# Designed miniproteins, single chains, part 75

Each design is a single chain, and the fold is of that chain. pLDDT is the mean over its residues in the fold that is shown.

## One batch from the design tools (miniprotein)

Design m2770
Fold by ESMFold2-Fast:
Structure m2770 (fold): chain A 72 residues (1-72)
Amino acid sequence: IAEETKKRLEELGYPEVAEAAQETLEELRKEGVPESVLRGIADAIVTQLEAGNEFSAEETRRLMRHMARVLL
């Protein structure tokens, strides 16, 4: 999930977001967030960027952590 998400975001032209997303997914997994939830968060971030919404690395980390809280 984390590596696949990073590669996909890099291919879309968002290397800084890709790194932030990978690191955040790895942190959340270590914190006990289930793989199904991590996949949902990753897919949501990719979908938003594909739709033309832009995030900074910091906004990406914050949004992903918020998603983890509301999906659990």
Scores: mean pLDDT 80

Design m2771
Fold by ESMFold2-Fast:
Structure m2771 (fold): chain A 56 residues (1-56)
Amino acid sequence: SALEEAFKTFDFDGDGVISPAELPNLERVTGVTLSEEQRRRGVDFAEFKEIVESAR
């Protein structure tokens, strides 16, 4: 699906987590502000899906 392909675009390491280094880009394209905790540890697919669904 488009959502899974978008996740893989940010998760270039393929470890199932979007790294902290890519999170500023995720915030920019979605317009969603991430928490300090998320920026520190990264976000998994479930969190990514929630972030995208919140971006309106």
Scores: mean pLDDT 76

Design m2772
Fold by ESMFold2-Fast:
Structure m2772 (fold): chain A 60 residues (1-60)
Amino acid sequence: SPEEELARGAKAFSQGNYKEAAEHFRRAAEIYRQNGDEEKAKLAETLAKIAESLYKQAQA
């Protein structure tokens, strides 16, 4: 479910695993979009972008 993907993303994020977090948030966004929940899809996309930015920052 998209809620499970969000929870897994949040767990990975809290552990500093930003790449894994971004992947889970992207999966959540795709599922929400398929279910017609555009607001939650947009939120999950934003979380994925934040996680991706932090991952790239850590590679500097």
Scores: mean pLDDT 85

Design m2773
Fold by ESMFold2-Fast:
Structure m2773 (fold): chain A 120 residues (1-120)
Amino acid sequence: GRRLAEAFAAAGRVVEERAVGRLPPEAVEAISEAFARGVAGDGEGAAAALEAAVEAAEAAGVGFAGHIAATTVAAAVLNAAGRGEEAAEILEATVEAARAGDEEAVREVTERAIEAVRRL
């Protein structure tokens, strides 16, 4: 709906405005796998791939970008599963924490988003 579309747009603007670096190839591959598995209904596989994407991004020194990317994909997976309100809440919390520069809050939202995907 409108709320979810606005939340995705806000998340995209935060990534652009903060210039949080580029994700390493390993994180990009893991994010792509997470989305594919998640929309196919493999919540456990999608969650594992999201965790791998975050770990690869943190290892490359771009953990902030990795957390935002993982949360955005988790929200897309949740929306595909009919959990659009939860997806919007996760994205809104991520945008708020990211604008505040609160890397720990972004990490906490990402962990909650991955666990929500795992339970699909």
Scores: mean pLDDT 82

Design m2774
Fold by ESMFold2-Fast:
Structure m2774 (fold): chain A 76 residues (1-76)
Amino acid sequence: ALPPLSPRELAVLRAIAENGGAATVAEIAEQLGQSPSTVSRTLDRLEARGLVRREGRTYRLTPRGGRALAAAMRAA
């Protein structure tokens, strides 16, 4: 099993989902009120876990990422 999502990781995944499944660092940073560097570090961790994938300037939610987000939202 994947380790549980941190609150920051969950917030970033939810922001991507709310943007139709793909978003730029700048869009996520503006939506969450976080610095672009904080968002980039969180996205690097999520990509290492296979929960997002970089596509040029955007980060796309993977099927694994979507399942992890759905599970976390149901547990709330």
Scores: mean pLDDT 82

Design m2775
Fold by ESMFold2-Fast:
Structure m2775 (fold): chain A 82 residues (1-82)
Amino acid sequence: MEEERKKKFEEYAKKALEYLGKAQEAYLKGDEVAFNKYMLKAAEYALKANEIAEEKSPSLIESAKVTKETSTKKLKEIEEKA
């Protein structure tokens, strides 16, 4: 059971980092929509990884929630202009 938990944690952490990398590439290309979408997905996977972790980090949970809210607001602002 512990090994399965560790594998799930690694999987979610890897996905979070993958989406952060995609967000960085989108930022460099000036794609603000893609940047915010990838940041939102990265925050979601970071929260899932934290949920599985043996020790929860309230500060990481709060930071991820703020990131998710900020990216969601930015996407709505961009859609209003499109």
Scores: mean pLDDT 75

Design m2777
Fold by ESMFold2-Fast:
Structure m2777 (fold): chain A 57 residues (1-57)
Amino acid sequence: GVDRQALLRAIGRLLRAMGDLLDAELSGDEEKIREAEEEYRRALEEYRRVVEENERA
């Protein structure tokens, strides 16, 4: 079956990571931008994995 809770958690993480990335870019701090970019990539990868698992079910 579709794991709706896992999907919602992955979406929530991705949205927070996007917000943090925008805040980092507005700050102009290259280290903060790098950290936020890495978290965004991880959140996006988890989201894709959860979507693929749900599409296979």
Scores: mean pLDDT 83

Design m2778
Fold by ESMFold2-Fast:
Structure m2778 (fold): chain A 87 residues (1-87)
Amino acid sequence: DVLKENMLKLAERLLEAIRRGDVFEAEVTLGMLLIVYGVMKQLGELSEKIREAVRLAQEGLRALRAGDRETAVRHVEEAIRLLQSEL
């Protein structure tokens, strides 16, 4: 599933941006992830795990913006685990 694989790759890129403290790259990457999420929503391809993974990715960026990099990393690592379980 190309959309699920793309979503996982974007979540992994988001994690690397967060690890570097690169807020701008994290924002751009989350934006791309949300576009893929929007397409999956229109196609009716959303599971509860995918919805939770996207919520966690958004919370990860919020934590990074608040200066809590460790919380941001944990949220996005959990999002990646959920997305991996859907592949």
Scores: mean pLDDT 90

Design m2779
Fold by ESMFold2-Fast:
Structure m2779 (fold): chain A 62 residues (1-62)
Amino acid sequence: IAAIVNQAIAALAAGDAAAALANLAALLATGSAADQALATKALKALAAGDTAAATALLNALA
């Protein structure tokens, strides 16, 4: 899980939204209920264009 979260954070920092979305999808498939809830919030924030909120949510998981 930590590796997927770190990859998502790195992708967001690089501006690679597609890689960030792919890593969030992987976290939703493999994470705990708490990880899935945070990943869902991060995904919604990213879909709304709020990269800062998405990054903050992912940092809470890392």
Scores: mean pLDDT 73

Design m2780
Fold by ESMFold2-Fast:
Order: C-alpha cells, then structure tokens, then sequence
Structure m2780 (fold): chain A 87 residues (1-87)
C-alpha cells in the first residue's frame, strides 16, 4: 500500500499535469489552483499532512461554483489520501 506521503506527492503531480494540460477558461480558477499547488508542495516538504488535507478541502470549496470539474478532481484526490490513511 502506498503511504499517505506517497499519495500526496502523486496528487501534486496529477494536479500539475491537470493544470498544464487542461484548458481552464476562468483565469481566477486557474490562479487559485496554481496557488493551491504551491501550498501543497510546501506542506509535503514540511511533512504537514494535516495542512495538505486542509488546503485540498479549502481549494475544492473555493472552486465548487466556478469550476465544479476541478473541484471534483480535488475531492477525489482528498478521498484517495484519506483511504491511504485508513480513514
């Protein structure tokens, strides 16, 4: 089973790939996701899984109305990390 840290690292790579390859029409939503990816990288570097999960939850909530597709992807990632943690 991958560790929660390994899943978190994979989640960052998936979100970076999504941001690079997906045409997000709303510039504000794109900027929010880019900022969130930076915060997620900092959280992983510090070993702060609680901060990582909080950042994902906040970002999904912020994107829920403007970009529900991206919000759904973030929620799926959050569920995968929780599953890796036995939650």
Amino acid sequence: MPSPEEVARGAIEALESYLKNTPIADEASRALLAEAIERLREAVERGDLEGFLRTLEETAAQLAESDPGTAAIIRWILAEIRRAMGL
Scores: mean pLDDT 78

Design m2781
Fold by ESMFold2-Fast:
Structure m2781 (fold): chain A 77 residues (1-77)
Amino acid sequence: KKEEIKELLKKAGEAVAEGDLKKAIEYLKKAAELLEDEEAREKVLEYLKLAEENLDDPEKAREYILKAMGVIDKAVK
């Protein structure tokens, strides 16, 4: 489970580096589903929703994606 979440975070980071923000959001949604912490899961999904709503502003979308990644990383520890 933790290894699967870490793999999804790595794939999301690679997608962000490639500029594929939609793919990054997809990987992070999968990672959120694997989180045991319901509060962390809900917070991640809220940030990902904001990222999706701001895809026409890539810098803002990227900020929300990075916030979601931070919540997942913290919750996995």
Scores: mean pLDDT 83

Design m2782
Fold by ESMFold2-Fast:
Structure m2782 (fold): chain A 75 residues (1-75)
Amino acid sequence: MEPVERTLDVAEFAGYKLTVKLVYEEENGVPVRVEKVTITAEAPDGSVWTKEFEVESPGEAGRLLAQLRAELEAA
């Protein structure tokens, strides 16, 4: 089964605007595992960079899953 992709907004940090995109697996419409995270940062001067991370931390993965589930429930 192909993973699902969704964008989550992250709060501003030190003047940067951060946008988080998640690639995750779901069962019966419920996210169960985050495969990777892509973070796009927009600097105050208009510069943009993107980095991709694999989520290996259980705590961080759990927080991202909780946020994703809450956003899906709100949609």
Scores: mean pLDDT 66

Design m2783
Fold by ESMFold2-Fast:
Structure m2783 (fold): chain A 80 residues (1-80)
Amino acid sequence: KVEEAEKLLKKGRELYDKGDYEGAIKLYEEALKLYAEVDPNSPLVAQAKLNLGMAYAALGKEEESEKYFNEAIEIYQAQR
């Protein structure tokens, strides 16, 4: 549900701010799954992917980071 995904994103951002990037990624992946079950092309899915890209970049995982940023951009471009 959207409310559950919003709480997961918020908790993930708290972990990201504390430097727990692996914990943030786990919560962002759960939020992404919940948002995608409702609408895989929604801006909320793009936001979750953007957060995943940032967390992977913080871990030095450039390939994963680039993948998620590109997927988020594709969703934003498809909105119009």
Scores: mean pLDDT 83

Design m2784
Fold by ESMFold2-Fast:
Structure m2784 (fold): chain A 68 residues (1-68)
Amino acid sequence: MEEELKKKAIELIEKSDLPERVKKAAIEILRSKEPVSHREIAERLGISVKTARRAEKAAKEAVIEAAE
């Protein structure tokens, strides 16, 4: 992922009304250089897999919006 797109996506997540745990997880996904599973994110951040999945969706949507 291009660094500029990544930074813009992170800024969009930070400005969103998402719960803090979802924001933190989404930012972690965006900062990862390699693909990370929902379970790995959940274990790393001490959150539920459901929250990790929500964070992945938010990260994906932020990247799409940043690319526009």
Scores: mean pLDDT 77

Design m2785
Fold by ESMFold2-Fast:
Structure m2785 (fold): chain A 71 residues (1-71)
Amino acid sequence: AEREAALLAVTRVTHRAMERASKAQNDEELQKVADEAEAELRAIPGVKSARVTVERDADGTPVIHVEVEFE
């Protein structure tokens, strides 16, 4: 139950971050999305650590990388 709840919360935060990233007009906005998502992930009970990094691919499409470690 605890891991399932944490996984669901992580999925929701990640999905929201991807939506916000797709609307980011510049790299500063994109980094803000990543920073906010990382803070939200770290606040989820059952998450031991979280890291969110962001980059643009060769076509300029924002790509979010999410790494989460559960307790």
Scores: mean pLDDT 81

Design m2786
Fold by ESMFold2-Fast:
Structure m2786 (fold): chain A 97 residues (1-97)
Amino acid sequence: MSRAEILKEIAEWLEEKAKKAKDPAEAAAYLKLASIYYREASKLSGDEELAKKAEELEKKAKELLEKAENKEEAKKKAEEYEKKASAEVEKRVREML
């Protein structure tokens, strides 16, 4: 696979994890990471649709955190989930190579 294809597959995997997440902060963390990987895939491939997808997911992540009863606590939890998800991404990338 090309680097762009790997990044796109990681982004799609993270998006699916966000859909299955029951905690809004966890879902927001996965959506934010997916948006980063879609954006990088767009830069490498020149595919503007991936850039638009990244922007949509980033907006959804922000909305989930803004709807939380305690926005600051939700942001902190999302940062912790993002660190855990980043470790999962590293493992997934190694398995795809």
Scores: mean pLDDT 82

Design m2787
Fold by ESMFold2-Fast:
Structure m2787 (fold): chain A 87 residues (1-87)
Amino acid sequence: MIILPDEETKERIEKLMEELRKHSRAADAAVKAGDVETAQKHLDEMEKVAEEIRKIAEENPDSIEVQIWEALALIMVAVSKLALERA
């Protein structure tokens, strides 16, 4: 059975995921523009946001939904990092 987080935890993660997506888009745009410094700044912010999501996942080990959001956050960071390394 899927254990869902409470509404406060869900709202907190949704806000963090939106912040992560914002920085991911900005990092991708910076890489395409050749602006490595700006891309790195957004990647650093993505890593901070992913760390906050990881902490929430550790506090909610029985929530499959929260664990999926952590995995998605880590994938987004990895994709952005790989794009910057290949630029």
Scores: mean pLDDT 81

Design m2788
Fold by ESMFold2-Fast:
Structure m2788 (fold): chain A 88 residues (1-88)
Amino acid sequence: DAVELLRKAAELVAKGKVEEAAELVRKAAELLEKQGYKEAAELLYKAAELLEKGDYGKAAMLLEKAAELLPDPELRAAVLELADVVKK
């Protein structure tokens, strides 16, 4: 479930476990890609890479762009929550 992976990623970022969070973001991206949300998935893959590189500002921007492409309100909320935690 992509929603559960993204919520867990937000918790991991809040705890400073950024590498573990990036892995969960990539797993969520893979699930979304398989569901046909290829553009959102690509943005999530890039956001995970930026998280691992410590570029939190760009990662948050890509997460916010990915959320705009997602029709499911729960998925959108989970991605936006992750973006908010990344910006802190």
Scores: mean pLDDT 86

Design m2789
Fold by ESMFold2-Fast:
Structure m2789 (fold): chain A 65 residues (1-65)
Amino acid sequence: SLVERIAAVLEREGGLAPAEAEALARRVVAFLGEVSERTGAPLETIAKTVLADPAALLRLARALA
């Protein structure tokens, strides 16, 4: 799932514990869903873009924490 893919990046690149990574990944996915609805861009396209940039994904996760 997208939550699992984002959580894996947060755990390995951000050094977060698995439970914290999963909780933040759910918030990130919810936020990306709102962006998808607001912009009309497919969620899958947005997800691929943020997963390609781990540093940007970590900054986003910190802003949502």
Scores: mean pLDDT 85

Design m2790
Fold by ESMFold2-Fast:
Structure m2790 (fold): chain A 67 residues (1-67)
Amino acid sequence: MPLDKKLLERIAENARKGDFETAHLAAAVGLAVAKNQGDEENAAGYRRILDAKSPEEMAKAAEELIK
């Protein structure tokens, strides 16, 4: 399944802006959708974003998934 680039862009933008809570919520929604669709690869990507300990790490994880 194709990665949701629009959602990943929103996660990166909000994390870069320092809005860690909004970025975290967006990543949680992405994870739930990926799990519901059986997309383990995308689920693992969103899980990495959720495991980020800072807004900078979260933005970097989302940006790496967009590539």
Scores: mean pLDDT 77

Design m2791
Fold by ESMFold2-Fast:
Structure m2791 (fold): chain A 74 residues (1-74)
Amino acid sequence: MKISKEELESEVELAFAEMYLALGKRALERGDYQTAIELFEKAKELFEKSGDSERAQEMLERIDKYIEEAKKKL
């Protein structure tokens, strides 16, 4: 069994989304709120493109909370 290129690309997009989310959290922990917002926005774009509506929605809600927290500290 071999995964199709389309399925593999979706998995890669999801992996990048998770990476940007992790980087955003690290920026937030460092007090780099502007960078955190930029990273969270990038993660949000990638989760929206992933096509996993159920998990993407949960992650998008979590990301929105982090963005609001970062904005309050700017």
Scores: mean pLDDT 77

Design m2792
Fold by ESMFold2-Fast:
Structure m2792 (fold): chain A 71 residues (1-71)
Amino acid sequence: MSRELREEVERLVKQAGEAIAAGDFDRARELIRQIEEVARRSEKNGDLELAERARQKAETLAEALKQAEAE
């Protein structure tokens, strides 16, 4: 379970970064929300380290998205 969730986080982070780079900000917001959902699932499964890591990645991507949207 933890391995699959970790792979899902890595995939979503990559896709969100690509969406930000492409200027697809709606797609990036959707992907960030999916990372937050994986964080909640990880927490429910007792994988607190993965949950915290996923939340941190989502937060970093949200900051990058805000900067990319200009201002």
Scores: mean pLDDT 82

Design m2793
Fold by ESMFold2-Fast:
Structure m2793 (fold): chain A 94 residues (1-94)
Amino acid sequence: EEEKKKEAEELTRKGAALLKEGKYEEAIEYFEKALKLDPENARAWLLLGKAYYELGEYEKALEYYKKAKELAIKQKDEKLAKLAEENIEEIKKK
């Protein structure tokens, strides 16, 4: 369990770096791998949503942001829940 979570964190970190470089499709692959190992990784869900947002896939982005917010609230991660909510509100303005 801990080994899978650590591997998911590493994959999420690599995906985040790719996202920052504008490599959205590659970032998605890393986030999907992370979520297969740890489906409750709220950060990976948030970043997956961001990657889809950058690709203009707003419905998928919204779905993944909502999942990230749900998990962040459950895990008492106030900062991540707020970030997910801000991203949801940005999509609602479109």
Scores: mean pLDDT 88

Design m2794
Fold by ESMFold2-Fast:
Structure m2794 (fold): chain A 60 residues (1-60)
Amino acid sequence: MYTVEDLAREAGLDRFPRYGETGEAVKRLAELVGYEGEIDGVFNGKLAKAVARRLEERRD
């Protein structure tokens, strides 16, 4: 099963960021999942929704 840890590895990260976390890791994750908002480096609800969509796509 494709997991958030697998997604973090695809983004070149050591671990999956936490909700509300900031910084470069969050920006890399947003770019990988095709986030359609401004990439400000904050793990917000829109990014969480984009992550959930990517995980669902990979599980099919």
Scores: mean pLDDT 73

Design m2795
Fold by ESMFold2-Fast:
Structure m2795 (fold): chain A 64 residues (1-64)
Amino acid sequence: PVVEHSPKQRIDALKKLIERYYELGLLTEEQKKETLEEIDKLGEDNPLKSAKIVGDKILEALEK
């Protein structure tokens, strides 16, 4: 479990997850860029919506 409950730390973890999926070849450069931009657009105080965006993008990429 995550000890940190800070929204900023949760957002950083989501960005790290996107980077790892890109490194594994599961995401394209464009998908990574778009997802990171969407997260930044939402701001640091909306980690649940950021998590949903990340999850949706990963699932879409894996299904394609």
Scores: mean pLDDT 73

Design m2796
Fold by ESMFold2-Fast:
Structure m2796 (fold): chain A 65 residues (1-65)
Amino acid sequence: SEAEKLTKEGEEYYKKGEYDKAALLYSKALSLDPSNEKAADGLEEVYPKASEEVREKLRAEAEAR
């Protein structure tokens, strides 16, 4: 699924230390599939590592879900 592809892409960016990109990809995966456990876990792990700008965007996306 698209959510699975986005989750895998997020995992790759997380491995590279690109936390902002990983966070946005995990959030998009959750918007497409709220039951995606890997995306939910990944977002929780990356959230404190993301920039303030991205955290603000993540909060807005969560409100839209």
Scores: mean pLDDT 83

Design m2797
Fold by ESMFold2-Fast:
Parts: C-alpha cells; structure tokens; sequence
Structure m2797 (fold): chain A 77 residues (1-77)
C-alpha cells in the first residue's frame, strides 16, 4: 500500500517541479531553493523505499509540500 502511495506522491511532486520551473525570472531564488530541497527529500525517499515504505512516503510528501509552498510564495509576489 505505501509503495503505491509513494509512487503517486513522487509523480505529484515531479509535476509540481515542472510547474515551478515555468515561473518568471523574478521567482528564480524561490524556485532554486525549493527545487534543491525537494530533490534532497525525493532522493532520501527513494533510498528509504528500500527499507521503510512508510518513511519513503513521508519524505516524498514533504518534498511535494516544499514545492507547493514555493508556488504559493511566488504567486504572492
């Protein structure tokens, strides 16, 4: 179960990263920081998937939250 949820969370985060990359040049610092954080979390999630599917899901969801926050912050500017 957690593995299927992880795959959905990973795909959702990847889609949000694509949207983040389309933002205007004024948002570049927000984009770069969020992409770095999300990438680190996704790499940790993939490593965790080998031993703890629940932890992998948690990390993937955190990655998605970081990207979602950056998209909201960019929208306010």
Amino acid sequence: MYREEFERARRSTERLLEELRKLSPESRPIVEEAERRARELLERAEEALKEDEREALRLALLGGEEVARALLEARRE
Scores: mean pLDDT 78

Design m2798
Fold by ESMFold2-Fast:
Structure m2798 (fold): chain A 72 residues (1-72)
Amino acid sequence: KRKEAIEYARLGIKYAEQGKLEEAAEYFRKAAELAKDDPGAAQAALVAAKLAEQGDAKGAIVAGRAAIRSLE
């Protein structure tokens, strides 16, 4: 589960870096679901998804990186 959550969060960051914020939000939401047993990581991934949905690519990347750090 943790490795899969990290993989989806990394995909979210990759899509956000490409400006593909709808895809980024989808992958961050998948990461949050897989990270549900780690509340800090799940919350950071949900924040990343919300920022991507709001058009904030830079904020989404920062929050996505925070989710990965919590899972590592």
Scores: mean pLDDT 83

Design m2800
Fold by ESMFold2-Fast:
Structure m2800 (fold): chain A 82 residues (1-82)
Amino acid sequence: MEEIRKEFERILEDILKAYNGSPFAQELVKRAREEFEKRLDELEAKYPNTPEFERQSALLLTALALRVIGDLLDHEIEEKRK
């Protein structure tokens, strides 16, 4: 559990670094952290000490990381368009 939280934080830090800590990136990362903690607690309750918890928590981390990147790319495209 602590390890997957650290892995997610590392990914979020890498995203923030890639976007030079833009305010929009910071807000998305903050929301992703809150959603991740909430969903991780729910997964722990549903799949206690099972291989399914490890699988589902890894999928959650991946899905949230991809969503943050996708939202950042969409925002960048909108800013570059007239």
Scores: mean pLDDT 79

Design m2801
Fold by ESMFold2-Fast:
Structure m2801 (fold): chain A 81 residues (1-81)
Amino acid sequence: METIYYVAVITRDEAFAREVEALAREMGLPSKLLETPGAFVVVIEAKSEEEAREAVERIRELARERGVDVTIRTAKIVSPK
């Protein structure tokens, strides 16, 4: 059974989205930046709930320091094999 945790960071600030990508890279977590109509989305993959939680905490701290409005969503995908 494999569990993958996804952290999606949604922001209208491109510079902040790029900083979130850099943060994920520094944490050794795979990430992808998606440009959507009206927003930038950075999707980060974590292999554990703790890694996902740490990523969320660091991203929230960065958002506070930058004064950027951000929406963070988490998802858990469990594969039976």
Scores: mean pLDDT 82

Design m2802
Fold by ESMFold2-Fast:
Structure m2802 (fold): chain A 113 residues (1-113)
Amino acid sequence: ALVITESGGGTFAVGDTVTLTAKFSGAEVTAMGWVRQAPGEAPTTVALILRDGTVYYDPAVAGRFTISYDAAKQTATLTMRDLRPEDTAVYTGFAADADGEVHYGEGVPVTVV
């Protein structure tokens, strides 16, 4: 089974830069990314990277957030720049496996004050 290990959350100031990581093990991954869920809202996809290096961003975060994947470490990284109060959410790493099943981590809280 695919295992996702997440890190990097906390409480940050407006204008800060934060880095979230998701490490994958136990299965091949074909796509990796993050969803976020603000208090009282449905989850939305923030960023996605495919194995070929193709990247997609939510227009709300385009230009501020950057996603990358290090195949040697099997680790995706989300760098969130110029944090705003509206970035306050639980950020959950996800991956699609070779069979097209999507797996989610437990989620990492990010609070911007």
Scores: mean pLDDT 87

Design m2805
Fold by ESMFold2-Fast:
Parts: C-alpha cells; structure tokens; sequence
Structure m2805 (fold): chain A 99 residues (1-99)
C-alpha cells in the first residue's frame, strides 16, 4: 500500500500531488490527535487507580482531571483550525488545477 501510494504520487502532476498530500496530512493529524488524547486518558486512569484514598489525593486528582479536560478541548480546537486551513489550501489548489 505505501509503495503503491508513493508510485502514484510520483506519477501525478505537482498540483495534484500537493492536493493529495494535504488531504493525507489532514487525516494523519486527526488520527495523531485522537491517539494522544487516548494515551493521556489511559495514563490518568492508571494514576487514579494507584492514588491513596485520602481527601487531599481526591482533590488533587479532580484538579488534574479538569486541567486534562481543558487541554483536550484546546487540542481539539487547534486540530479543527489546522484542518480548516488545510481545506482552504486544497480549494485554492483545485481552482488553479481547473485553470
């Protein structure tokens, strides 16, 4: 699959190749961000399981959970903005290809 994709990209004209690479980049970015979020969640779940059953530990974990939720929201917003910029570049290149 990877070797066939590389051969296809080499056979395309420069603008068509750039459009395809930008679309692949957008998909890769989405998958990467989902992977990071899932990994961070697993690390936090393990941390919660190992924490002592004290009020101080519970308050600290609750604070860390809220901080992780806010960082997850920021990461999703940054990803959406990056995808929108990539889509904009794709549209500009598609218009040039039609000329």
Amino acid sequence: MAAEEAARLRAMNPLERKIELLRQLAEGLRLLVEGVINTVRKIFEEKEKKAPDTEEAKEKLEKERKELEEEEKKLKELTKKAEEELEKEVKELEEKLKE
Scores: mean pLDDT 77

